# Designs tried in a protein design run: designed miniproteins, single chains, continued (3). Part 100

Each design is a single chain, and the fold is of that chain. pLDDT is the mean over its residues in the fold that is shown.

## One batch from the design tools (miniprotein)

Design m11471
Fold by ESMFold2-Fast:
Structure m11471 (fold): chain A 106 residues (1-106)
Amino acid sequence: SRSAALLERLQAVVAEAAATRPDFAALVEELDARLKELAERLRKGEISLEEAAERLRELAEEARAAGLPALAALLLGLAYQLLGAAAGKPEEGKARGYAALEELLA
């Protein structure tokens, strides 16, 4: 899978989350804009997959602080999927992402 495609999937997940919480629309629009910028930088080779994962962790912390723990869990899970892809071990990254989601949603 291409790293840009993973960020596009993340954007779709963020949009789906926004549809369930319209009261957070402005915050979700800001997060979506930052995700699009991150995807563009990754596509241009301006950042590594590891750097993109770090930025996603930062966004997850912002989402959690804003009272969006489910969105934060999704962002963190996808950050671990990017790390798995970077290491050439997508199954390992996927398993780690699901474990992080399970822990945050418990």
Scores: mean pLDDT 68

Design m11472
Fold by ESMFold2-Fast:
Structure m11472 (fold): chain A 62 residues (1-62)
Amino acid sequence: GHSAAASAGAAARSGGASAAQAREFMVKGDLHGNAEGAREAALEGGASEEDAEAAQKSAYDG
């Protein structure tokens, strides 16, 4: 849900993504609504694999 998407955006920012990129990851993560979807959305949005894994973990934990 939205909470998972917000966590994914925050994790992407922590992993070095810009604020604009993090917002885009958050929006795409919200459409998927789960941790795996957040990872895939981050990768599709151009994030590194490391940032995508951080986004997935944050979405899963948060």
Scores: mean pLDDT 62

Design m11473
Fold by ESMFold2-Fast:
Structure m11473 (fold): chain A 75 residues (1-75)
Amino acid sequence: SMEEMKQGFAALIEPQVEELKKLYPDAPEEKHEAFRALLRQQYARVAAAQSMEELLAALRAAQQEVADFVETHLK
């Protein structure tokens, strides 16, 4: 269901931050906090989705934003 997908996204926020720390151990704490803030902002949009199409679009946008963050701030 949409609610299960939304809850799944929320549950993965902290695991994704921990994975970022493992992949980029030399990144400063401020980058980890910026990444957490990005994921929380993405979750606000995911949580606001009112249709499956809107939810999937928000999830795709979130994946692109994560890729852009890594390219811009961690490389």
Scores: mean pLDDT 87

Design m11474
Fold by ESMFold2-Fast:
Structure m11474 (fold): chain A 91 residues (1-91)
Amino acid sequence: GLSAEEEELLRAPSEEAEKLLKKKIEEKLKEKGKDTLSKEELLEVLEETIKETPNEVARLLLLAKLYAEAKKDMERALELVREALELLRKE
């Protein structure tokens, strides 16, 4: 698992990633005139958000979310989170 210090380092990038994803979900809901997105539409939005995210740490956290939720690959998701932590430590 993540330590308290690692969770604190990830807090701001995680909030940025969540804000970007939420904005893209709201935009897609408005575009399609829907109150909720299908699983396939949510995956499409997540992939689009990853491609449009200029911040490497936020992009890695979104990619980790994709692996955890869509691909059910928790080992790869955790590896991506650790990669994001390494970037934060070297910044």
Scores: mean pLDDT 78

Design m11475
Fold by ESMFold2-Fast:
Structure m11475 (fold): chain A 96 residues (1-96)
Amino acid sequence: LRDEAQRLYRQGLQLLQQGRYQEAITLFQQAIRLLDSVDPDSPLRSRTLTFLGVAYLQLGRYQQAILYASRAVDIDPDNRFSRAVLGDAQSALRRS
């Protein structure tokens, strides 16, 4: 299950880099479902939630971006990238 979640995470990252945001979201959500069952506080789950936030931010779905980035920060509060994604999503929502 963890190896499958890591594989889905890597495939999601490739789709994200290609600008295929909705497809990346689908794979990241599948990875999170697997990780919730085995290691809900894992660094992999935090990273997956962060990039799910990035994908929603790129789609202009700011409320969803805030939701997922906030969950990532809750797992790993010291992760500067997760905090930056959360901040960017909050700023984008206010300017929209």
Scores: mean pLDDT 87

Design m11476
Fold by ESMFold2-Fast:
Structure m11476 (fold): chain A 95 residues (1-95)
Amino acid sequence: SDEEALEHAEGLIEHDDEVFARRLAEALAIADPAARRAALEALLAREQRALEEARKAIEYLREAGYSEEVIEAFERLAELHERHIAELRALLAAL
């Protein structure tokens, strides 16, 4: 249902943001510069995959005839991953 899809999307947004914050903190705590860069690059690759999956989900939901409210929730999920990618790219450029 639309209600179940909305609850799922909101749960993913909260969970993915929390997991990202934790993994970013762990990566930034690495003392070795090469290992820290590798951890940030791995996190970037993970976030790029998450963005691709969110975009695929949006396409599927549109084709399946889900409400615009559901689609907008998954668009917010995609925007979350876009922000994470931008933050990681800025950090990697500063290293």
Scores: mean pLDDT 91

Design m11477
Fold by ESMFold2-Fast:
Structure m11477 (fold): chain A 68 residues (1-68)
Amino acid sequence: MKELVDKLAEAIRQGNREEALKLADEMIEKGATRDDFELAIIRGTKGAPLEVQQLAAEVYAYVAEKLA
């Protein structure tokens, strides 16, 4: 899971929406928790511009719906 968390954080930081959502799906399939996604989002958004923050919010909403 640590490897996927790091990859998702990097995809968010780069503003790569397609890769971020693909990694989110992979993490859900492998049993990732909300805490795993929260860690990726925190790492991906630290010092980031608004565009990256918006992608992080989109990813979090997507994951929250899937993990409900």
Scores: mean pLDDT 82

Design m11478
Fold by ESMFold2-Fast:
Structure m11478 (fold): chain A 108 residues (1-108)
Amino acid sequence: SPLESLERAIRDAMAAAGQPELGEIFVEIARLLYEALKDDPEALRKAFSLLMRAVQAVADGDYDAAIAALEELKKLVESHPNVSKETREKILELIDKAIALVRERAAA
């Protein structure tokens, strides 16, 4: 499955970066994005691209770039008309949790 391949890539990259907690948060975001955007392949592709940009930035130690990508992902989710309120709130909470954890890692 394309989602299973993405989940594995996220976990492997975050484990290699010593960030397994961020890995699980990013995997949960990927799952909810797929559920929310599976019927809009252009939006799903853009969302997954932004998520992988954040994953790669964390792996590279570029925490400012990771936060920027997560903020762009947050705006995409907030502006998308076909995401249910419940799923939207869950995704936004996970993105905010990821941003907070990235900021904590940047300060260490």
Scores: mean pLDDT 88

Design m11479
Fold by ESMFold2-Fast:
Structure m11479 (fold): chain A 68 residues (1-68)
Amino acid sequence: EEKEQILKRVREGLADALRDAGLVTPEEAERIRQTKDPEEIDKFVKEVLKKKGGNLNAKFGYLKWEQE
């Protein structure tokens, strides 16, 4: 239960961060928030990061929260 709540918060945080950075549209951000499948979210995030160049991979650091 706790883990699912944390995953939801991070998903929402990622969607908001990407939207605020202008990397995704509000509709795309909402898609991330609504997507329960972590594989689909990962695929979408990777696609967005690749579009904006590899430098943003280090900037986001979003993988750090998953295991720490």
Scores: mean pLDDT 65

Design m11480
Fold by ESMFold2-Fast:
Structure m11480 (fold): chain A 85 residues (1-85)
Amino acid sequence: VKATFTIEFKNEEALEKGKSIIKKLLDEFSKKGLIKSVEFIPLNDTKIKITVDFKNEEAAESFKKDLEKELSKVEGLKSLTVTIE
């Protein structure tokens, strides 16, 4: 199951904090065997796109929930858009 996360921050400092959180969550889910592949695409200095191929829909939904929770702690999170295909 592929999910695309488009994440925008208010500044570059917030993006770097967000990237650290995202990479940590990706590593945790990968260690659990829930991720098949990850594509990490910087769109600009404050915006990033991540495409993740999950083992199943439950893994994708769990990741979305954890990502929303952890990124909510980042001052300067502007938007998070999720598409599950």
Scores: mean pLDDT 83

Design m11481
Fold by ESMFold2-Fast:
Structure m11481 (fold): chain A 62 residues (1-62)
Amino acid sequence: GPEMELAKEAALLKALLEASKYGEVLSIEVEEIDENTLKTIAKTSEKTIEETFDVQDLLKEL
């Protein structure tokens, strides 16, 4: 639903900002683990960075 799409955009932005500290960002993927959990996988020129986010926490920070 709209809240999940908003949470995904927030997770992607957070993953991009974190990944950009390490090098050139080559790709970022977001995966729905369940209704409350998102995983991001950011591939940079240096390393791959995986982060896990709670959907409700993401929405509360917006």
Scores: mean pLDDT 84

Design m11482
Fold by ESMFold2-Fast:
Structure m11482 (fold): chain A 58 residues (1-58)
Amino acid sequence: VLEEILNKGDEETEKIYERIKKSIDANLARAKAEGDQQMIDDINSVKEKIDKLIEEKK
């Protein structure tokens, strides 16, 4: 039971990360269209942190 709950929680965490990454991609596209370099840099920084968290959880 405990192992099943932990495995399901991990799947839900990965889905949350994918949703966040999709949101980041949409915001990055908008920032690039507007030429907002500060926002592009901030979004890229957040994306790198999320990618690192996903790799650490593997």
Scores: mean pLDDT 71

Design m11483
Fold by ESMFold2-Fast:
Structure m11483 (fold): chain A 95 residues (1-95)
Amino acid sequence: MPKDDQKVELNEELLELMRKVLPNIPRVVTLGEVIAYLLLYLEVNGLFREEVDPFLVDLRGTELGKLLGVDELDVRDIAGIVEALLKHMKIIEEP
């Protein structure tokens, strides 16, 4: 798994989605930053199922769920979150 300080380039669809909650997000961010932006998106859109499990997010019928190809996220499963996001971002190697 990449480190939190690993630079990644967001694809257009993921960038536009995240800019709905933070409009000044640059295309190139760190992995830790994109995870933080994802968590902010989930909170702002009220996607947490606090009555069932406060860490479980229902993505069924959401634009994020369509983009990531998942119906549900456990925010404690950082590896699963990274795997879902990696299809929509490119790892940038610093020369």
Scores: mean pLDDT 76

Design m11484
Fold by ESMFold2-Fast:
Structure m11484 (fold): chain A 79 residues (1-79)
Amino acid sequence: SSSVNNAVNAAKDYIENPSKESAIKLEQALKKLKTSEERKVVYQFLKQQIETAEDEATKQRAQSALDLFVAIHGVPAAN
């Protein structure tokens, strides 16, 4: 979905180019996720970004993005 693509792109931008502007764009994109399926896809993407991070700074930014997702939507069901 376009909402999933927007959230994924905003997360990538925030992780690579952290700023107040990219953080605001990420929050707004995450808030637009309306379905359980959209939320699950983005949640799994953010977890993968943490697991595949090459350095601690990138891992911390990916973790911040996941923490923001959880603050807005909670943790999606595992099944």
Scores: mean pLDDT 87

Design m11485
Fold by ESMFold2-Fast:
Structure m11485 (fold): chain A 84 residues (1-84)
Amino acid sequence: SAAARARLDALLDELARTAREAVELANKIPDPEERQRALEEVQRLVAEGLALLQEYRATGDEAHFRAAEAVLARLRAFVEELRA
């Protein structure tokens, strides 16, 4: 449905925006090893969120959509950690 597509597109846009912010913050980390670990964590969270949204698209199971929203919340928490 158009509503289901709009929900998917909105969450994808939020994941992309939050990931860009996380990458920008991670790139400010002076230690190369800590920076690399932070960038890998962002990539891991984005991949997890995308996989869950793909499962939601395939199954229509709201549990997968909620799990993807939880991944976005974890990515947002990581952004806050990077700012500290």
Scores: mean pLDDT 88

Design m11486
Fold by ESMFold2-Fast:
Structure m11486 (fold): chain A 72 residues (1-72)
Amino acid sequence: MIRVRPRIGQTHEALERAEEIVSRRGGRVLGSTHYLGGISEITLEVPPEVAEEVVRELRKDPLVDDAVIIPE
């Protein structure tokens, strides 16, 4: 799985962008969680063979603050 932290206030835009990226790679959005202070997380499911490529693409996107591979 991949965990994405959007830029504060950009959760909806980052969610749409993440869905676009992962759908092209055979993945999907599992969900999003919103926290106080405008912080949120998006969880993505992707094939293991493309996980590092997806993380790299997400980290380059200006709507994304951080993206990491979750080992389990």
Scores: mean pLDDT 78

Design m11487
Fold by ESMFold2-Fast:
Structure m11487 (fold): chain A 98 residues (1-98)
Amino acid sequence: GSDTARRLIAQARELIRKAKEYLKKGDFKKALDLLEEALNLLEQAMQVAPPSQLPEIRALLEEVRKLAMEVLKKTEDKELILRAIGLILRSIGLLLDL
């Protein structure tokens, strides 16, 4: 229902906020962990959201993609690069399904 989607969206937004803070501190692993969790919540929200909530889900998916791109630009760690690329591609896939 609408209330379930609203809760999932709110939880995803909080995880994205925390990911942004870890990214600013240079903790790219924790930032990616939080972004992956946020993306899972947004994917769940897409399954239950009414059309009126889809623009907010789109905006949060774009923010996840943007933050994953920032990790990709700032890290030289091969595993974190691969995780960031995976997250970017998954975000784009979900955006195309909206």
Scores: mean pLDDT 90

Design m11488
Fold by ESMFold2-Fast:
Structure m11488 (fold): chain A 81 residues (1-81)
Amino acid sequence: DEKKIEELAKLFLEDKEKAIEKIVELAKERSKKTGESEYVELAEIISRIAQILLEKGLTTEEEMKEFLEEAKKKIEEEKKK
């Protein structure tokens, strides 16, 4: 899990759209294992990514907030289909 989060942090810098898809996928997998909502697992994953990237000065709080909102919309869209 931690290695996957590190990979997702790198992917965020290279391809945000692909990072969103992979993070949503991981959130769904974790939700099935923990019984928590996909949104709770999503927030945990993104908070870990944000911690890594913000500590290294590779992103901003504004950019991470935008990233979380895009990922939430992706989950929302999949539930409607």
Scores: mean pLDDT 79

Design m11489
Fold by ESMFold2-Fast:
Structure m11489 (fold): chain A 104 residues (1-104)
Amino acid sequence: MDGEEALEKGKEGLEAGKKATDGKSAKEGGLKAAEGGGAASQAAEKGDVEDAKKAYEAGYLANLGGKYAAKAATDREGAVKGTGGAISGIGGEVTGRLAAERAE
């Protein structure tokens, strides 16, 4: 997965998280954030230095989206999915940062 695709998915996760207002929308936001975080991790592992830099940003945006979704959740499922999206985003952010730093 390339860094541009990961960045797009990270942005989608952030926007979905920001729009979350109930359990259903929080679940949807959390799932999109998880997709963004997963895409970021793949771009960091498989891409070049530019992909790793974009993966860092994608993971950051996905983490923020998952946090918004979890906070807006009115049920347990939405809260769990939002939190899962946030954790996935952290993974992508950390992996992207370390991959970019390793290349100088």
Scores: mean pLDDT 84

Design m11490
Fold by ESMFold2-Fast:
Structure m11490 (fold): chain A 80 residues (1-80)
Amino acid sequence: MEAEEGYKRALEAAEKATGNARFSAQSGYDGAKIAAEEGLPGVAKAAADMARGTAEHPSVDGGNKVSAEALGKAQEAAAA
């Protein structure tokens, strides 16, 4: 399922991301989550790719909050 793949990728990116990836990870799965719910796999993949790209450029900004919040949002999307 393409849409699920998209938001799972965004979640993985968020899991690896701290600091500079917060924004991209957050945005990535807000987009992937919506796209998954709407059945827009292309948009979900694009959002996930964005989050992943940023996650590979980590910086020390403030811990793992983005990862925790990202996981929470993905779980809500899965439950919805």
Scores: mean pLDDT 52

Design m11491
Fold by ESMFold2-Fast:
Structure m11491 (fold): chain A 106 residues (1-106)
Amino acid sequence: GALPLEEAVKRLKENPDDDEAQTQVLFTIQGLIRSGEHERAIELAESLLPYVTPEVQATLYELIGIAYENMGDYQKALDYFQKAVSLRQNPRQSVLDRIAQLKSKL
């Protein structure tokens, strides 16, 4: 990535509209999920929720939901995907499909 994670986190906490910092943080969280580091991905995402825009909060909730789904915690995955949907005027079809599938498993 172009920007070091520590600097990206600092910049994003100081300015929620910092697109470069936002991109680097989201890229890092996605990378942690892909590598199976689900707990670290959740901790990083949750730590940023108070400092970001509602649009970025929705993306962070989606990523937390994916991490919990990968860990087999379907109830928490469902709860976080529903939080993500509530913050978007136009929810992503992929997230709506995940919610439907998770409800069938609970």
Scores: mean pLDDT 88

Design m11492
Fold by ESMFold2-Fast:
Structure m11492 (fold): chain A 66 residues (1-66)
Amino acid sequence: MEAEIAEAMVRMAGFVGATEAAKKAAAQAIALGLPEERVRELIREGARLGEEKLGLKEEAEETKKA
């Protein structure tokens, strides 16, 4: 449950783009034993979902040509 909550917090912080919240969530996740790479991945995943939800130009400006 601890790691589960930490992952959810990191993802959410990434989703809303809250740097300070993401920092705290990441620190807690690492303290619970999550690898830094996983925390980074969760933040990126959340950020991507946030961009899509906000209707940002991810397909043209942020996404590489397929």
Scores: mean pLDDT 65

Design m11493
Fold by ESMFold2-Fast:
Structure m11493 (fold): chain A 84 residues (1-84)
Amino acid sequence: SEEEIKQQAIDTAEQAAGSLEQGARIYGGINPEAAELLRRAAEQVRGLLDQAKASKSAKEAVKLMLEAARLGERAIREAEELVA
């Protein structure tokens, strides 16, 4: 169960990084600043994902996943403001 919780956190962070990367591609031809912001956010989420994979506990992995989620949410909001 602890191992399952850790894997779920990792899978969630991977999906978040993929969504940010896709957003960067979509905005690339529309607003380069929004695309750059989403690209940087994806890189940061990937870094947190690597830390979560290396973590010794499910608690640490979940904490890193929550940090990644907050970062992704902020990046999406800021990108939407740039495109508005």
Scores: mean pLDDT 84

Design m11494
Fold by ESMFold2-Fast:
Structure m11494 (fold): chain A 79 residues (1-79)
Amino acid sequence: MEKKEKELKEKILELEIEQALKDIKRGIDFSIEHQKEIHSLEDTKKLAFEYIEKHKEEIEKEQKKLEEEKKKIKEEIEK
């Protein structure tokens, strides 16, 4: 198989790992920011949904950018 194809697939994997790390960091930040406010399951659910909504535009922009970059790399693999 072409060496270039392997390197491009590795780039896609690295982009996916970087995004996963950002998602993990966001989850950690939520837990830290809301520790004092989380007194019940209901409060936790409410805060989690509000946190996701607050970051929805950022998450959507990150996902669109990732998909665009992955699409370009996939097109390069296809030649």
Scores: mean pLDDT 72

Design m11495
Fold by ESMFold2-Fast:
Structure m11495 (fold): chain A 117 residues (1-117)
Amino acid sequence: SLREEMREELRVLEEVVEDLIAEARRTGKISVVKFTTFRLQLVAISAQAMIGLSSLPRDEAIEMLREAIATLDRIITRLEDFRRRAPASLRPDVDALIRFVRATRDQFREMLQALEA
């Protein structure tokens, strides 16, 4: 189902975030490859949200967006926790990751608001 596809894309994003954190801890850097993978996964999640909005009944689309927002909020918290413990040299890259997740979350909040009107 489209909801199961969204849950899978969100699970992959959580794995990508943990891989980024593991690389940063191991190397003191976030590679362009892992940063790009993270960005592409956010694009995939946004595409799945758009498909869900056009194809799912309203109630199912609402629940899909609520689940997605909750997952993105957990990822933001995880990245903020990592940022606090990160070397100063990594903080700009972590701040960029947080901004990208927040942008997707805020987009989904706007979509949710439109569905609830």
Scores: mean pLDDT 90

Design m11496
Fold by ESMFold2-Fast:
Parts: sequence; C-alpha cells; structure tokens
Structure m11496 (fold): chain A 83 residues (1-83)
Amino acid sequence: MEEFDLEVERALATMGAVIAEKAGDYETAGKWYERAADIDERLGNFERAAEDYELAHKAYEQSGNQEVAEKTRKRAEELRKKA
C-alpha cells in the first residue's frame, strides 16, 4: 500500500517537473525532480533516484542556481555508487 502510494507521488512529481519545464520555471522543475528522487530513494531504486537528481541538476543549471545545481550533481554521483 505505501509503496503504491509512493509510486503515485513519484509520477505526480515527474509530471509537475515537466509542466514547470514547459512553463520555463526551471527552479520549480528542479524541486519536483528532487522530490521524485527522494521518493525513488525510499523505494530503494537508487539508479532511478540518481537519474532524477541528474534531471534536477540540469534544471537548476538552467535556472542559474549554481550552488543547488552542484549539490544535486554530487547527490546523483553518490546514488550511482549505491546502484
């Protein structure tokens, strides 16, 4: 039940990111991708979580938030080592 609920939240987070990207709101898109990554970590899917943080990194780079972009890049690298 909780796993199913997390998969639904993950799908909604990914959808929110895509909507934000289409609107040019890359800061909000990055936050949605981080939320998707956090959910994937809870599901134990470290490979997918790393991919989500890589998407967050690209979004934050496009937003001009270099500090947050660097943090999300490092987090993606950490998760790829666990996968």
Scores: mean pLDDT 85

Design m11497
Fold by ESMFold2-Fast:
Structure m11497 (fold): chain A 89 residues (1-89)
Amino acid sequence: SLAEAYFRAAHDAAEAGVEAMKQGKPDEAASLFGTARNAAEAAVKYGAGEDAQRMAELFEQAYKSAKNGDVDKAAELGEQAAREARRAI
């Protein structure tokens, strides 16, 4: 489905974002978590419901944490949201 394609995109972007945080690249990680958030929001728009809304909120928090250089929080939130996106596929 289209929602599943967006969940896949969100998952892949989130995993890349977590890896960027581990490499000390918070600006790159923020961009990737922003991409993951946009993909989760697209899944909501195409009917994925409350789980996709929750994932979009988690990715938004990961994005903000990455922009603030909060490595541990950004990685934790990103990994949490990536697991939820994988479960939705």
Scores: mean pLDDT 83

Design m11498
Fold by ESMFold2-Fast:
Structure m11498 (fold): chain A 70 residues (1-70)
Amino acid sequence: MAMSRETLLSAIEDLEIGASTLKDQAARDKILAALRELRDRLEKGEISNEEAWQKIQEIVREMSEVLAKE
């Protein structure tokens, strides 16, 4: 089910805040770069809402794996 672009952008902002608190600098920089690219693509309409949601889920999984190792 497609989420609104506004809701997806809000979710990305929340994830950017969470990622900025990660202790692993390399993982933090990688995740923040991925979130910035995803937000830029959404703002430009270069990615579908469904694709954006899938990528958000992938980033959430990666963040959870990083946090579990801290």
Scores: mean pLDDT 81

Design m11499
Fold by ESMFold2-Fast:
Structure m11499 (fold): chain A 92 residues (1-92)
Amino acid sequence: SEAIEKIREALKHIEEAIRAANAGDLEKALEHLEKAKEYVKTLEKEFPEEVKRALEHIDKAKEALEAGDVVAAAEHLFEAAQYLNKAREKAL
């Protein structure tokens, strides 16, 4: 399924963003979040509610990272991943 592949790519970029943030690489973390958002946006037509919620949490994670709050960023990225996993279950 193309949708499942796009969800996997979004989740991969979220995981890479968390790794970069934990390493103190803010620029790389933000680049991965932008890549995650690109993949998530392609799913809007099929999963409008899950996409909306995932994007809201990715944006909150970005704000937390820019404020230096890596813990809050990780919590928001966990929530974004939960919504993407719900979309994946619907795609099966």
Scores: mean pLDDT 89

Design m11500
Fold by ESMFold2-Fast:
Structure m11500 (fold): chain A 71 residues (1-71)
Amino acid sequence: GIQGQSDLLREQAEEALRAGDYDSAIMLAGALAQLGDLQSAREILQQVLQQKPTPRAQQQLQQVQQQLQQQ
């Protein structure tokens, strides 16, 4: 189900962060947001930005935060 997919994507995103694979972490955060797991997507993107500030991660974080404010 959706929750099981979110759990798997979160695990993969945390592994990508540990590996320093920020591009994969950003993609996985996008997938989490598409599934409606906006909270986890925000947390992953914030961690990416703390380690490597990128315009791509900042833009995605802004989109996720906007969606969270609409809920």
Scores: mean pLDDT 83

Design m11501
Fold by ESMFold2-Fast:
Structure m11501 (fold): chain A 57 residues (1-57)
Amino acid sequence: AEEAAREAAEAARAAPSAEEAGRKVGQITDRMLAEGNEEAAEAAERAGAGAISRAGL
């Protein structure tokens, strides 16, 4: 969960646009869901959304 959240936040911050950030975060959450890890998927989505918001995207 914590690793997925960190990965999502880093991907969002590195993205050149809000659309790209959302797509990268979505890829991470989809991967976690495919692994059956709903907690990690939720953590990644929240962390990614928070990073996008803080970046003013």
Scores: mean pLDDT 76

Design m11502
Fold by ESMFold2-Fast:
Structure m11502 (fold): chain A 116 residues (1-116)
Amino acid sequence: GPAVITLAVGMHESASPEEAAEKAVEKIRAAVEKVGEPVILIIAAGGRNAIEAARMAAERVAPLVEETRIIEVEAEHSHEGFALALERARQAAAEARATRTDASEVIVEAVYVPGE
């Protein structure tokens, strides 16, 4: 069956969504190469800029994955947004392990772009 990749995306307020998207794409590509195809991708992002980065990354990796879901979390501060994104990614991975008995592998990854 398919592999499930869950990714938490966060960034500091001074970082760009473009930089976070690039790092997310790199992490997703590496994970896809490791597990093989087909892949179901779940991206969790907290806060407006991280959500933008997640959407950009999802569009760029669409040809590499069978399905993409984005979990958008409201957060006022970047560190809280990332912590919530990590929690949601872990919850999604646990749900996938429990409900997708046909899954070949379930992976949790994280990307955080620090401030300057």
Scores: mean pLDDT 84

Design m11503
Fold by ESMFold2-Fast:
Structure m11503 (fold): chain A 71 residues (1-71)
Amino acid sequence: SSEVASIQRYLVEKGLLKEEELGGIDGVMDEKVQNALRKLARSRGREDLIPDLDGVFDDRTLAALRELLTP
């Protein structure tokens, strides 16, 4: 999805994920993207958001991602 592709680009820009490891920005919420998001949450002291980053891309996950990715 376009939302997942935007998240993948953000994670690459932050150095949490390499584009080469994905085979490019493909818009798929895979285990590599999920692991990068968990690392981001831990690095920001937002471990409280990790249960919402469960790999199912729904409204709850999107809300958690918006909160996590806000500066």
Scores: mean pLDDT 71

Design m11504
Fold by ESMFold2-Fast:
Structure m11504 (fold): chain A 81 residues (1-81)
Amino acid sequence: MQLSVEEIKEILEEVLANREKYSDGEIRAARYSLLILEGDFDGLYDMVKQEALARGLSPEEAEEIAKKIVELAKKVYEELQ
């Protein structure tokens, strides 16, 4: 049975509401997935940029990577619609 986007969103929100039951990796995956499904590309951009900067990348490199990830996420979002 194919899950609707709304049903997938509810599952992701449940993971975020019950963080103590899940690993840090699973929480991050749920957070990124929820942002993509909601079309919150500004939020996704900010998260990717902050993570890249924390890894020691320059602001210019962090911005470029964040733009590329958001572009890919938009394509995934279009396929899920």
Scores: mean pLDDT 76

